Designed miniproteins, single chains, continued (5). Designs and how they scored, part 107

Each design is a single chain, and the fold is of that chain. pLDDT is the mean over its residues in the fold that is shown.

## One batch from the design tools (miniprotein)

Design m19716
Fold by ESMFold2-Fast:
Structure m19716 (fold): chain A 103 residues (1-103)
Amino acid sequence: SVTEELIEKIRRVEEEVLAGLDQAIEKNKDNPELVAELERTKRVVRDAFEEIIERLKKGEISPLEARFLVASLLRQLADYYESLGLTEFAEKARELADEVVRF
């Protein structure tokens, strides 16, 4: 179904986003306060993806609404990365948001 195909695409985006957070953590391992903030952000991001997928599975949101919610989540993550001075990670999150809108 269109919904199942979209869930698979969202799961791949989730995997890429979480891998990006792991890279940010590794790159900043000498900054324990930043690592703790990124670890908390990783949990929040996982929970947000799971909520979007669950709502999509239950038919509480449309496939179009799910795409825009994921894109919004990625743009919020990009703004957060920018606030931490992690500009390269912010740029990648924005690129993923633009890709998701085109799904």
Scores: mean pLDDT 90

Design m19717
Fold by ESMFold2-Fast:
Structure m19717 (fold): chain A 104 residues (1-104)
Amino acid sequence: NAVERINELTKKIKELLDKIAELVPSFKKEVDRMNKLIDELNEAVKNGDFETAKKKLDEISSILLRIRMEAEMFLDPETQKEVDKLINEIESLLVEIKRLIDEM
């Protein structure tokens, strides 16, 4: 079931986002916003509103790009590497969610 798989992938994304907030507390506001967008994405998928779900994915990706840029600019190299690893894992999961939505 694609809906159940999307739910599992989004739960993993939330766990990775929480790790980013733990590593860089200044990113907590952006993490909270992304967690809200994930909840809205799951609701859109549940309701069959795949256009809204894709818009929520795009918004999450935009915030991740901003966090990556801020990490490169303001964080020490070791913390930046840890954040980059988490962002790369989240981006991989977002790509899988988009594929699942496109197939529905």
Scores: mean pLDDT 90

Design m19718
Fold by ESMFold2-Fast:
Structure m19718 (fold): chain A 100 residues (1-100)
Amino acid sequence: MKPSPVEVLEELTRRIKEIVREVAEEAGMPEEGERLVREIEKLGREAIRKVEENPEQFGEVLLSFFAGVSGLARRYFPPELAARLEERVAEAIQELMEKA
């Protein structure tokens, strides 16, 4: 099944939020995790709006979304936790691309 750009961004945003909560809980940083989740939710909503208005920009929006998530992770988490988050996010992206 070929998902729409909006469906891909919604699923990625949901999975990334789950990953952030799990990583933050394991590290004893649940407050920082919830703050990062709120920022990722805003970033995901902006990406979805941009793609709804300009579907042809999906690739550009997707790259900007991932760059934003990485930047946020590095601001809220220590480098080791940011790296773990980035690895789990990369795995989620690969799984979605293999099924799309």
Scores: mean pLDDT 81

Design m19719
Fold by ESMFold2-Fast:
Structure m19719 (fold): chain A 71 residues (1-71)
Amino acid sequence: SHMNSIKSNADNLMNEYNNLSSRGDELSRETGRAHRESVERAARLLGEVGRTNDRRDNLLDQYNNLRNTYN
């Protein structure tokens, strides 16, 4: 029956739609996780930059104090 063929094709399309919807939800969850991990990594790197700058400033201060003592 041509109608049975159409029904089978409709059922197959609905199954594909449901599979794509489930995959969309999975990708949204994965994207959210990747975004959070990226933000946390950026925060850690900014912290390291800050600590490195503080150390550089402290070394420069030590150098200037030493120079001023001997000039």
Scores: mean pLDDT 84

Design m19720
Fold by ESMFold2-Fast:
Structure m19720 (fold): chain A 78 residues (1-78)
Amino acid sequence: ASAEVLALAAERLARETPVPEAAEHFRRAAELARAGDLEGAQRELQKAVQALIEAGVSVDEIALMLERAYAEAAAEVA
């Protein structure tokens, strides 16, 4: 399910990111996705991305991090 993919991707991003504020938002996104609050999960993902941008992570690096995390999560659920 898309909720499980989102939760697994967000958990992986929380573990791998060097930015503590982004990690906290990714962790909340995973919790909300598991609770079935996909809208809340999306809001927390947006906050995590904003924290990465403010920490100086490039948009290209953020895109690659998200793409990889979602691809790996989707493979685990399939």
Scores: mean pLDDT 84

Design m19721
Fold by ESMFold2-Fast:
Structure m19721 (fold): chain A 61 residues (1-61)
Amino acid sequence: MDEEKIRALEEEAGDANPGDPVASTQEALKRIQAAKDSLSPESYQAAIDRLTQALQTAQAL
């Protein structure tokens, strides 16, 4: 259930920022942070860690 919510937020961020992996990842992080109270602490932390690493990778390109 949390994975579905996280995926939907990532897809919305990507749709809002087509062709910009840095902007889409930053938007996904903001949306997930805004939904923190609706997610389990474990799912939230895993998503933040994964997206933070993805952002660092995208910025290195």
Scores: mean pLDDT 80

Design m19722
Fold by ESMFold2-Fast:
Structure m19722 (fold): chain A 100 residues (1-100)
Amino acid sequence: MTPEELIRQAEEALKKGDYEKAIRFAIEALKVDPDNARAVGLLAEAALKMRGEDPSLLVTDPKRAAEIVRKVLEELGYPELAKTVANRLYELFGLEPIEE
């Protein structure tokens, strides 16, 4: 499946409220294209919605949003990707990266 097809599948799953499936497709897209900002955005939105948070949190409190996304990915079994995605979100919002 191409990165664009994976993005479309993630968007469809997100629209249906299948947030875990949306996250998995976004992860697969990031494995093919690690710099894909659309995949990072879809993953973050799905993770926030899975925790009952509004995606507007990415704008109003990007640090808290990044922490929620990281925790969701860690709980799903992707701890290395969790750190990478959180740092990418920090870069997109002009914040200091999470270093550990």
Scores: mean pLDDT 78

Design m19723
Fold by ESMFold2-Fast:
Structure m19723 (fold): chain A 90 residues (1-90)
Amino acid sequence: VTEEDVREAVEEAAKWLEENFGISPSEEEKKKAEELAKEALRRVEEKYGPDASLEQVRDTALEIGKERKASPLVALLAALAAVRVLERKK
């Protein structure tokens, strides 16, 4: 998984939220979500290895969001991005 893959996934998640809910994340929120998604993917690989489920990465991203006191939007963006990256890797 590259940093480019995570950035692309965050941009796709942001576009999906804008098109479906009218929510337009800021550049700062996207950067925070990218950092959170990278950490979630790292923790999931360390704990569960290559067979990590989409649920495990989603829940890990949300847990990190709580630990870092991220906004609900940033946590959701990170979870969506991390799930997309892991799904494409499988």
Scores: mean pLDDT 81

Design m19724
Fold by ESMFold2-Fast:
Structure m19724 (fold): chain A 75 residues (1-75)
Amino acid sequence: STVKTMEVRLGSTKSAATVAAMQGMIATLRRLGAPQEIIDKLEAALAHPERTSFQMTLKDGRPVELEVKVATKEP
């Protein structure tokens, strides 16, 4: 329930591009009438800093694997 605030005003990095891509996907899926389960999975990926793989089903019944990574490099 508690999440950190993200700054994308200035100094956006590769993670900002990933967030934007995921938001675009969520918007597109909502427009196409995707089930809430798929949307929930994508929203969960936004909250995770790790690479996460999701299995989702399209309206056509085709399964699609979606791999999302949101990580800051810390050597």
Scores: mean pLDDT 53

Design m19725
Fold by ESMFold2-Fast:
Structure m19725 (fold): chain A 94 residues (1-94)
Amino acid sequence: VSLSLSGLEKARAYEKLGNGVSALMWLWATIQSLPKDSVDRAEALAILGDYYEKSGNLQKAIYYYQQGVDSARNSDPDLAAELQARVDELKAKL
């Protein structure tokens, strides 16, 4: 139960300020508040994946990008394809 757009905006703002913990909290709240096939949910999952990729946790990054693919598949196929390409790139590094 979060304002989905506000939660995503707060997560982006915290990430930009380097406060990754606060960014993760707002991203998770946003993900939980949005429909399974929402573009906003896919974007939140992509940001979460990017966070774990930058921290070197490639397995978690792959997991969250893959969830983003599933969320975007019906609502934004271009975003789903972009996230799938990222998953494939990261799997090649494992």
Scores: mean pLDDT 75

Design m19726
Fold by ESMFold2-Fast:
Structure m19726 (fold): chain A 92 residues (1-92)
Amino acid sequence: FREDFLIELEALEEFADELEKLGRTDEAEKARKHVEQARKALEAGDYETAAKHVLEAARYVARGFEEAGRISSAVAAELIGVAGVISLDFLR
């Protein structure tokens, strides 16, 4: 469970790095802030807070790629879907 969470955080950071390369610095910075908060919550054992921050990071990533005109519907659905599943698993 924690390992799956860490994999998602790593993926979100990689997407934020790509957004920064595309000039979407604001969305990249906001996504990274939420990833950082999710990691801190995860280390504290607060899975509910970590899940909420993962979902928010995914939203900023999706928005940044959409505004950059680089997003595919499949990539957006995958990011938000995975973050949503993690949120459901840890909020239950």
Scores: mean pLDDT 75

Design m19727
Fold by ESMFold2-Fast:
Structure m19727 (fold): chain A 85 residues (1-85)
Amino acid sequence: KKAEEYLKKAEQAVDEGNFEEALTYLRKALRYVNKEKDKEKAISLAERVLDIAQRIIEKSTDPDIQMEAAVLEVAAATIIASLKS
């Protein structure tokens, strides 16, 4: 529930161009993804973090924001890889 709520807020922040706020919500969502006991749900949530982080990289012109989003992209990809192995 909380991961989905933070992901929706992150998506809304990206659509509004509020990339720092979107990054904050993605970090909050990742904390709940790491606590998710259902493997398939955790993968689905992590894939959504990955997608939103990629959208931030594509839409932002700020190198610092792009770097922070890339860190979250790697974190989400690592969770997906570990859960699929």
Scores: mean pLDDT 86

Design m19728
Fold by ESMFold2-Fast:
Structure m19728 (fold): chain A 100 residues (1-100)
Amino acid sequence: MEFKEKAEKAIELLSQVFDDLIAELERRGETELAEYLKELKDSFIKQLRDAIEKLSPEEVKEILLNVIDKLREFARRLGLSPETLARIDEKLEEMKKLIE
């Protein structure tokens, strides 16, 4: 599988991680933070797609790894249930394996 295909699959997993976080925040009644994450999701996906077209595979890999680390940190700070955190960590690890 070419790097571009792996990067697109990683973006799909990233989208799912954002959706899991947004759903949890909406369940908790944190509507303003959920709306913020919706905007952040759209912005990040657009920037990552632009990066795939314009940057080297090495540069795209660094951006994706940085995003994975930031989302992992955010999820842990949010005090999510162990079950939700495990689902998010699984998707983030799948993303990392795709781009290694």
Scores: mean pLDDT 82

Design m19729
Fold by ESMFold2-Fast:
Structure m19729 (fold): chain A 75 residues (1-75)
Amino acid sequence: MAAEAARETARKHGLSDEEADAVAQIVERMERGEWAEVPFTADPSTPEGDRLGQKLGDAFLAAHRVREAERAAAA
């Protein structure tokens, strides 16, 4: 669920299907308590890297919201 939300949000922000899938995999690994490496090395000192970071942030935020809803339902 959370991984799907991240994938959809990434696609809405114009990330490729491969990039969206990578974001979803990172979310799934984080949900298992595993360390996840981000395959996108965004350089925050460049405008392009900053924009990519914002898109990824929005996708991870969408996943976090789904996780909060799932925790509320499980409690």
Scores: mean pLDDT 68

Design m19730
Fold by ESMFold2-Fast:
Structure m19730 (fold): chain A 101 residues (1-101)
Amino acid sequence: ERLRELAVEALGYIRAALDDPVTIAELEELLREAVPELGEEDLERARRLAEEYRERGVPKEEALRRAIEALEEAIRLFEEAGDEEGAELLRTARTLVKQIL
Protein backbone atom coordinates (compact mmCIF):
# COMPACT_ATOMS: atom_id res chain seq x y z
CA GLU A 1 0.00 0.00 0.00
CA ARG A 2 1.26 3.49 -0.92
CA LEU A 3 0.56 4.98 2.53
CA ARG A 4 2.62 2.24 4.21
CA GLU A 5 5.46 2.82 1.72
CA LEU A 6 5.40 6.61 2.31
CA ALA A 7 5.38 6.17 6.10
CA VAL A 8 8.41 3.84 5.95
CA GLU A 9 10.23 6.26 3.61
CA ALA A 10 9.48 9.26 5.87
CA LEU A 11 10.57 7.39 9.02
CA GLY A 12 13.77 6.21 7.29
CA TYR A 13 14.73 9.81 6.47
CA ILE A 14 13.70 11.01 9.96
CA ARG A 15 15.90 8.36 11.58
CA ALA A 16 18.80 9.20 9.20
CA ALA A 17 18.61 12.92 10.09
CA LEU A 18 17.82 12.88 13.83
CA ASP A 19 19.80 11.77 16.88
CA ASP A 20 17.15 12.60 19.54
CA PRO A 21 15.43 9.30 20.51
CA VAL A 22 12.48 11.12 22.14
CA THR A 23 11.66 13.08 18.96
CA ILE A 24 12.15 9.96 16.81
CA ALA A 25 9.79 7.96 19.09
CA GLU A 26 7.16 10.75 18.96
CA LEU A 27 7.29 10.87 15.15
CA GLU A 28 7.18 7.06 14.91
CA GLU A 29 4.09 6.97 17.17
CA LEU A 30 2.30 9.62 15.06
CA LEU A 31 3.05 7.61 11.90
CA ARG A 32 1.85 4.36 13.53
CA GLU A 33 -1.40 6.03 14.67
CA ALA A 34 -2.00 7.44 11.17
CA VAL A 35 -1.05 4.15 9.45
CA PRO A 36 -2.04 1.37 11.90
CA GLU A 37 -1.03 -1.31 9.34
CA LEU A 38 2.65 -0.45 10.07
CA GLY A 39 4.17 -3.54 11.65
CA GLU A 40 7.53 -4.33 13.19
CA GLU A 41 8.89 -5.36 9.75
CA ASP A 42 8.08 -1.86 8.43
CA LEU A 43 9.89 -0.24 11.39
CA GLU A 44 12.90 -2.50 10.78
CA ARG A 45 12.88 -1.47 7.10
CA ALA A 46 12.88 2.21 8.16
CA ARG A 47 15.89 1.60 10.44
CA ARG A 48 17.76 -0.15 7.58
CA LEU A 49 16.89 2.68 5.17
CA ALA A 50 18.24 5.20 7.71
CA GLU A 51 21.56 3.28 7.83
CA GLU A 52 21.67 3.23 4.00
CA TYR A 53 20.99 6.99 3.78
CA ARG A 54 23.77 7.72 6.30
CA GLU A 55 26.21 5.43 4.46
CA ARG A 56 25.41 7.25 1.19
CA GLY A 57 26.18 10.55 2.93
CA VAL A 58 22.71 12.09 2.56
CA PRO A 59 22.91 15.50 4.32
CA LYS A 60 20.66 16.03 7.37
CA GLU A 61 18.79 18.92 5.71
CA GLU A 62 18.18 16.87 2.55
CA ALA A 63 16.92 13.89 4.61
CA LEU A 64 14.52 16.17 6.55
CA ARG A 65 13.29 17.74 3.28
CA ARG A 66 12.71 14.26 1.80
CA ALA A 67 10.82 13.24 4.96
CA ILE A 68 8.59 16.33 4.57
CA GLU A 69 7.95 15.45 0.89
CA ALA A 70 6.86 11.90 1.82
CA LEU A 71 4.65 13.20 4.65
CA GLU A 72 3.03 15.78 2.34
CA GLU A 73 2.20 13.09 -0.25
CA ALA A 74 0.72 10.88 2.50
CA ILE A 75 -1.32 13.84 3.88
CA ARG A 76 -2.72 14.44 0.37
CA LEU A 77 -3.74 10.76 0.06
CA PHE A 78 -5.48 10.83 3.46
CA GLU A 79 -7.29 14.07 2.52
CA GLU A 80 -8.42 12.55 -0.81
CA ALA A 81 -9.69 9.48 1.08
CA GLY A 82 -11.59 11.66 3.59
CA ASP A 83 -9.44 10.40 6.49
CA GLU A 84 -9.16 13.66 8.42
CA GLU A 85 -7.74 11.95 11.56
CA GLY A 86 -4.89 10.37 9.58
CA ALA A 87 -4.21 13.64 7.77
CA GLU A 88 -4.09 15.61 11.06
CA LEU A 89 -1.66 13.14 12.68
CA LEU A 90 0.70 13.50 9.71
CA ARG A 91 0.34 17.31 9.69
CA THR A 92 1.52 17.21 13.33
CA ALA A 93 4.49 15.02 12.30
CA ARG A 94 5.28 17.40 9.39
CA THR A 95 5.23 20.40 11.78
CA LEU A 96 7.71 18.68 14.13
CA VAL A 97 10.06 17.87 11.22
CA LYS A 98 9.81 21.45 9.88
CA GLN A 99 10.69 22.87 13.34
CA ILE A 100 13.93 20.83 13.27
CA LEU A 101 14.84 21.82 9.68
Scores: mean pLDDT 86

Design m19731
Fold by ESMFold2-Fast:
Structure m19731 (fold): chain A 110 residues (1-110)
Amino acid sequence: SPEEEATELAREFAQQALEELDKMEAYVKENKIELSPEIKEKMAEIRAKLEELLTASASEQVPLLREIIELLRELLKLMKEEKMPEELILTVERMIEAAEYTLKKIEELL
């Protein structure tokens, strides 16, 4: 069904995005980068919303994806203002593109 396809797309996106957050945290640790409290809080909020998206019903998926995109854009702004490494900035930009693509596909199905 369209709802089952939307749920699969949402879960696949959430799983991949959580893996990218884990890779970002590993990069930060390996390179001894000190994250501001603001960046740490935003990353934690994004993680929590991605975990919610893994178990979200079809009616919750679009609102959660919109919220995740907004949080990712806020994280990107903070990272640019704090002059974080280009690798981290590019990772967040890729996550935004993936989230927007996933949202578009889900809206086309529903």
Scores: mean pLDDT 91

Design m19732
Fold by ESMFold2-Fast:
Structure m19732 (fold): chain A 74 residues (1-74)
Amino acid sequence: LTPEERVANLLTAAGIEVAAADFYRELGDEQSAEDARKTAIELAKEAIRLSEQVPEHRDEIVALAEKILKDAEA
């Protein structure tokens, strides 16, 4: 995988984990919701780290990852 492909996969996975956390929270499954939230945060942070290897899209990657971090905290 190229750095761009790896970042895309991390951001996609992080977004799925945010959606999963919201879904589990609606069902009252607090443990699964917390696990999904933690996974989303770790994936988003890794995407930010990797963004330095994709300088032409770094600001966009950071903005998307920060949105995921905010959504995971809500």
Scores: mean pLDDT 87

Design m19733
Fold by ESMFold2-Fast:
Structure m19733 (fold): chain A 70 residues (1-70)
Amino acid sequence: MDENLLKRAEELKPKASPVGQEALDAAIEILKSGDDSPEAVARAVGHLLRALGDALEPWIEEIKKEREKL
């Protein structure tokens, strides 16, 4: 497994929303399992992307709001 990716996921967990924390938890569990299958890696990455999407949503909405005020 990519140890750097696991480390970043663990660092993000305490700073994430409750929904983001659940997604990160799922990703961390997969990464810690030692399952190096492409399917397990893809699932872990999917959970991380969902957590990032949740964290970015307030910023995306703010950007859209600014662009609407043209």
Scores: mean pLDDT 68

Design m19734
Fold by ESMFold2-Fast:
Structure m19734 (fold): chain A 113 residues (1-113)
Amino acid sequence: SKAVAAYRKGLQMSLAGTAPVDVLTALFQEVLDLEPARARRLAETLLALEEWMDREGRALPAVSSPEELVAALRELLEAAGVAEEDRELLVRLAEAVSTALYEEQKKRAAAAK
């Protein structure tokens, strides 16, 4: 619930025109309980990863589970040369948010039948 709430807050900030780096910084602070400066550095690292992926023609593969997303993200971060400590924090954020969203999606799908 905390991860889902933080993600929804991030979406609202994005829709309100908040810069991506500030949205990601807030998400890292809320989900991983990080100090602002550390959260900001991780947000900048993730945005740099997106720019690197665009330059290299890389994309996230289609994934059906949080585990597949975590594995794909870990491979991309390693290929981009992201430091191990930053990779582990980014993977933890992705796991926390994607697991919570996946469980909510499954619950809604079951209720819709």
Scores: mean pLDDT 77

Design m19735
Fold by ESMFold2-Fast:
Structure m19735 (fold): chain A 95 residues (1-95)
Amino acid sequence: MEELVERARRLLEEGRPEVFDLILELLERGAHEEALELLREALRRFQDADRETQLRLARALARLLLRQVEENPELVDVEEARRRVEEELARLEAL
């Protein structure tokens, strides 16, 4: 996991959208806290990025949120979380 986190940080510093694939892999491995931290940094880093990068970020966020609510359904309403993610994706598609 540490090697994946370090690699993801390097891709994020280089502005490479491949970082979102590593964030998803960290989620699959149960490194939820590290994945969330990297996602927040990516959101800040790619705020002014092109549409393709923003859509890739949105998809990574959607998958991360859905996995978090599936593993911790007591923390959030899965239907509400899905609706919020769909709203954000619709906004990005309108760009």
Scores: mean pLDDT 67

Design m19736
Fold by ESMFold2-Fast:
Structure m19736 (fold): chain A 74 residues (1-74)
Amino acid sequence: MLSLADRLTLAGVLVAEAAKLHNLSPEERAALTARVREVVRDAHARGLSLEELLARIREVLAEAGVEFPEVKIL
């Protein structure tokens, strides 16, 4: 299973890709990053699956008016 650090890294990549696609300001990106990090920590503490974590990240991005980016995980 992914560690908390790995999950935070994945979330950071998702936010960075979303910010590029939607031309977010540095301030909007920072706020979105902070919110997503909270979701990642909460999901990790609850022992949620990667799929459940990604669904919650998608919800946070949607609340910010941002579409979930397609990320290739190998």
Scores: mean pLDDT 74

Design m19737
Fold by ESMFold2-Fast:
Structure m19737 (fold): chain A 99 residues (1-99)
Amino acid sequence: GESFVKELLEIEEARLEEVTELLKKAGDEEMIKKIEEIVEIRKELLELLKDEDPETQAEKVREFDELLGELLEAYRKGDKEKEEEIKKKIEELLEEVKK
């Protein structure tokens, strides 16, 4: 339902905000750029989902949140191979939503 989509978006925003603050404190300019890339991808997904039904919105936001969690873990571990794998999955999700 509508309330579920809103809750998922709030969780995702809180996660991105927390990571961004930690990176600013650490002065990691490269990682800040990576988080900015994630923020732009999130904005694109939300714009693509704007006119979709609530069930489709909830499904796609959940899929993105799961991939975002995996991407942030890959960044934390410095796992370049996993980072590239997850980025491809995010790109595929965006392409599916566009159709």
Scores: mean pLDDT 70

Design m19738
Fold by ESMFold2-Fast:
Structure m19738 (fold): chain A 81 residues (1-81)
Amino acid sequence: MKLLPSPLLTPEEQAELQADVDKYGIEETLLKYAKEFKKSTDPEEKLRLNRRIQALIDTVLAEKGAEEVQRLLKKIDEELS
């Protein structure tokens, strides 16, 4: 899946996120970043991870719609519980 250009990410961050999506898929990439966000105690890292998570969600919303976003968020919530 090709990520939408995100105003939240630099071109370098966009390329790194695209590489993760190409390697793991969007669902597993989103879960990976959500787990890292939950574990992080660094405010700057949390902001960086949140921007990447939002870029992934925006891509899913645009390509798959709100129902798929809700499904992914529920799956992440269950996995992180």
Scores: mean pLDDT 82

Design m19739
Fold by ESMFold2-Fast:
Parts: C-alpha cells; structure tokens; sequence
Structure m19739 (fold): chain A 87 residues (1-87)
C-alpha cells in the first residue's frame, strides 16, 4: 500500500517537473479521452471498464512524457480506484 502511494506521488512529482507544454499536452489528451469515455458511460458501458481505460490512457501518456513506468503505473492504479468510487 505505502509503496504504491509513494510511487504515485513520485509520478506526480516527475510530471510537475516536466515542461509546461508537455504537461498541457497530456492534460489535453486526457480531456479528449475523458469526453469519449463519458459518452460511453452515458450509453451504458460498465464503470469498471471506463475507469480501466482512463487509467490505461493516463499510464501511457505519463510514460510517453518521460515519467518512470513503475511510477506511472502506480498513479494510474490510484486514478482508476478514485474514478470507480466517483462513477
């Protein structure tokens, strides 16, 4: 538990250290994918499936931006858990 939280925080720290334009590009990608996934939820897609896809997009985006893969995975897992609780 603590190790996953530590890695998730490390991913956030690494992301915040990236150039502003890289951060903005990932935020834009997440917004675009979020809109598509909201439409799927409204059409009856399972919340677990939507949350998992959001986490996958976040993980891939973070890794592409230069965040450590293990830290990116930890943050994506935490984000999936939060999304499921809110959906």
Amino acid sequence: MEEKRRLAFEALRQFQALPPEVQAALRQRLLERGTELEARLAAGAPAEEVARELARVLEEGLIAAGVDPEAARALAEVAREIALAEL
Scores: mean pLDDT 82

Design m19740
Fold by ESMFold2-Fast:
Structure m19740 (fold): chain A 73 residues (1-73)
Amino acid sequence: DELELVARVLRAAAEEISKYDPETGERLLREVEEHRDDLEGLYEVGARAEEAVSKLDEEAQRAVARAVAEAAA
């Protein structure tokens, strides 16, 4: 199910982001829950997560990418 996959991937990304930027990560986790039944809303949360990751250092960016890849598998 695409909806469950996208929600799982975004939740993993937000949880990892919260280790480096707790305020942004917690906000993204809340937004994933708000949009768990809304695929378009989840893609919008994904765009905000990508923007948040772009502001992190290289180590944090790699950690988020790994968490996303593991959640997608």
Scores: mean pLDDT 87

Design m19741
Fold by ESMFold2-Fast:
Structure m19741 (fold): chain A 67 residues (1-67)
Amino acid sequence: MDEEEMREAGRLVVEALRLLPDGSELRKRVFEAASKAGEAQTWEERLEGFREGGKAAEEALRKLEEK
């Protein structure tokens, strides 16, 4: 994952957390993935967190646009 991909994942996570309602399962998933990246003890865990966060945020934002 390059710097641009990580930056895009971060932007998607922030936007998803801003738009998703409190208590939603989608928001919880995005938040958990973002927390995993931020609290990572290894670089591998951090990269995994960014991948999961970006994917979850993208899916959540797509779902929101369908509503």
Scores: mean pLDDT 73

Design m19742
Fold by ESMFold2-Fast:
Structure m19742 (fold): chain A 98 residues (1-98)
Amino acid sequence: SELAERMRRLAEEYRRKAEELRKRIEESPVPSQEEIDEYLSAEGEATAAELSAKGLEAGILDEEQVDAMIDVGRRSGRFVHYDTEPGVREVAEAVRRV
């Protein structure tokens, strides 16, 4: 539950970062690929942290699975979707069903 609380705070931080980046992109007539990639990475990290918190609170995730989800989230802005990696999709689907 302490790790779940930490994941919730991490999700809120990345959600705020993603929202700030989204506003910059929307206000730019031609946003750079670097800005778009940073936004997607922040969104991926926020999603991974949210699912991690939910899974930990439901008792279906362990620390190793949380580490794997966060790692995939960090890579999401580089053409990697968190739910397409081996094992991560099954874990994410199980967490979403709870």
Scores: mean pLDDT 73

Design m19743
Fold by ESMFold2-Fast:
Structure m19743 (fold): chain A 100 residues (1-100)
Amino acid sequence: MKAREEREKELEKKREEILKEVEEAKKEGASEEVIEAAERIAEIGPEAQARLDELVAEARAAGLSDEEIRKRVEEFIARDPLAAEVAELQRRGFEITLAE
């Protein structure tokens, strides 16, 4: 909560890492659909990951077991629309890559 500016910087850094992977994929001749999917993941993926990181941190602070934390993570992924969209985009990207 207190380091909002630092958290935004971390999100931007994660976005840059995904964009570097997109640049590598372009150099390897990846299809336009794979590139578009990766760019969308760069846009929304860091935000979904930040929410997941907060959930895990809160669960650990509450003294939950690894099993309880895992259950909460699975419920979050199933319920969070950004995390679900990222998973679908990654699945589409892999299907296109395997078809090539």
Scores: mean pLDDT 65

Design m19744
Fold by ESMFold2-Fast:
Structure m19744 (fold): chain A 84 residues (1-84)
Amino acid sequence: MVERMMEETPGATAEEAEAIVRVSSAVTGNENPSGSQISGAAMRLMALVLERDNLSEEELEILRSILDDLGKVKMFSSAAEMLK
């Protein structure tokens, strides 16, 4: 998946590609998620940040862990701050 992500998005760093794959694997339960699953996982993650008041403590902990891994991706750095 990392190689495919880097090939499809040549501007992305290897670290950013790895973080996206980890998020997708965590939310889909699949170690080799498709591109659509990766996009869906990112959208779901952003939706969870926006709806944080409706999340359980366990869901918030998982979300924080994922956002820490994505700290280098600008959009998720802002999301991590929202989970204070």
Scores: mean pLDDT 54

Design m19745
Fold by ESMFold2-Fast:
Structure m19745 (fold): chain A 92 residues (1-92)
Amino acid sequence: SVLEELEKKYEEEDKKFLEEYLEKAREAYEKGDKVEQLELLIELGKKLIEIGREAYELYKEVDPELAEELEKKIEEAEKQLEKLKEELEKLK
């Protein structure tokens, strides 16, 4: 179906992002650049929060219980992102 083709396309974009992220993370690790490693983790965190927010908007009227669980996970992810930003500031 058209829906299956669209889902596959979005999965391919997410896979490409992850592959590019892993390559950059490996390079930063090999260089021993802790600042770059933390910056990459922060970028990954931001992307995951964005995906979570999009999922929340899709489910909030169809499955409110799942939407509430997603909202709590997004809040926890945002708190972890702030901790990573604080760790980055300590290294600068």
Scores: mean pLDDT 76

Design m19746
Fold by ESMFold2-Fast:
Structure m19746 (fold): chain A 65 residues (1-65)
Amino acid sequence: SALEDKVLELAKQGNDKEAAELLAEAARQGLITVRDAEEIGKRLIDAGQTNAAILATTAALEALR
């Protein structure tokens, strides 16, 4: 999706905080589910973006509570 692609782009640029804020905002707006956040986190890990995955997944899951 466009959201996943943008989060991955930001992470690859070293913008881990911006990637996390984007995913958390999407979660607050009800645009993604817990499963969507976990799938995006897995995609970040698969791309070698482990720090971005931890930050973005944590922020999104907190926003979904």
Scores: mean pLDDT 86

Design m19747
Fold by ESMFold2-Fast:
Formats: C-alpha cells, sequence, structure tokens
Structure m19747 (fold): chain A 94 residues (1-94)
C-alpha cells in the first residue's frame, strides 16, 4: 500500500510542512521500491529525515528521530519504518 500522510493531521499542517513531508513520502516510496538492502534503506531514510528537519530549523529533533528510525529498523520492515516515520512527523507538525 502507498505511504500516506494521515488526512486528519494534513489538515492541521502548513503548505510548507505538507510540501516537505510530501517530498519525503515520495523519497520513502522510491526507496522501498528500489533499495533492497535494509541497512542502505535505513541510512537513506535517516539522511532524508535529518535533511528535512534541518531545513525547517529543527536539527536536534532530526537527530532524535534518526536514532528512533535506526532502532525501529532493527525489528520492522522498510515499509513499516517509513509509515511510522511519516506519522510521527505529521503529528510533530500538526
Amino acid sequence: APIRIPQELADKMTPEQLTYLGVLVWEFQYLIETEKDKEEFTKKAVEGVVNLLTSLGKPEEGKELAEKIKELSKTHSPEEVARATVEELAEFFA
């Protein structure tokens, strides 16, 4: 199933937040389809999240979420990690 921003949270976000998170959703979907190495997926997912939150002036929150992604990746699939990350970011912005 495609990764989606929950509509209830999207309705509370700014256009800038929606645009940045929308790009990350597209990047995660692309990585799930093209990257078959789980460790490389995790590395690229972490880079995407850190870059997103740094661009929004939240580098420390980016670092904290990066560590959470690394831990989640030990026991969850790439799709599950991507979905959980998008939901957490949407809740953070809403």
Scores: mean pLDDT 83

Design m19748
Fold by ESMFold2-Fast:
Order: structure tokens, then sequence, then C-alpha cells
Structure m19748 (fold): chain A 77 residues (1-77)
């Protein structure tokens, strides 16, 4: 495993943790903060797509994360 792969896995893991925490506290997010949370989910989706493009071995995990983030966005909208 290369340094580049290790760093990409670490980056994807951080994004997965962000999504998990947002989902855990979804019902507790104040209505006035929803627009900012939606922006953060968009950034997570963008970063996950970038990781998938850079590291094909992580494409499946990144796509799963993107789908999860998109579902959370729909629940907040």
Amino acid sequence: MSREQILAEAELSLEQMRVSIIEKYLEKIPEEEIPEVLKELDKIIARAREIAEREPSLREEAEELIERAERIKKKLE
C-alpha cells in the first residue's frame, strides 16, 4: 500500500465520520442551521468524488458515502 493510498483512505474515513455524526444528530439540527449543514454535505460529496477519481480502489466506498450524504440532504430539504 502506497503513502498516497493511505492518505486517500484517511481522507475518505474523515468524510465518513463527518456524515455519520451529521446523521446521528440530524433530528437535533436547528432549522436555521440546515442551510449550512447542506453546504457541508455538498463539500463532503465533492471531496468524496475527488478521492474516487484519484484512487480507483476507493471508488465503491466513496460512491456509498455520496449516496448516503445525498439521502441525508433529501431528509433535511
Scores: mean pLDDT 86

Design m19749
Fold by ESMFold2-Fast:
Structure m19749 (fold): chain A 55 residues (1-55)
Amino acid sequence: MTTEDILKAIEAGTPSADIGLMLLNNPDLEERARFISHLVGMPLERALDMLRARQ
C-alpha cells in the first residue's frame, strides 16, 4: 500500500474510519508520517512529532 493509494482513497470519499485503518495497518511511523506530510503539505519531522503525540 502506497501513500498515493491512500490519497486516492481519500479523494474518492472513503470513510475516515477506513482511512484510519489503512494508516494503523502500516507498521512504520515514517511511512505514516510521509502520508500525512503529503496529505497536508507539512514537513516530515512535524508529521512524525504529531504521530508520536497521538500515541
Scores: mean pLDDT 66

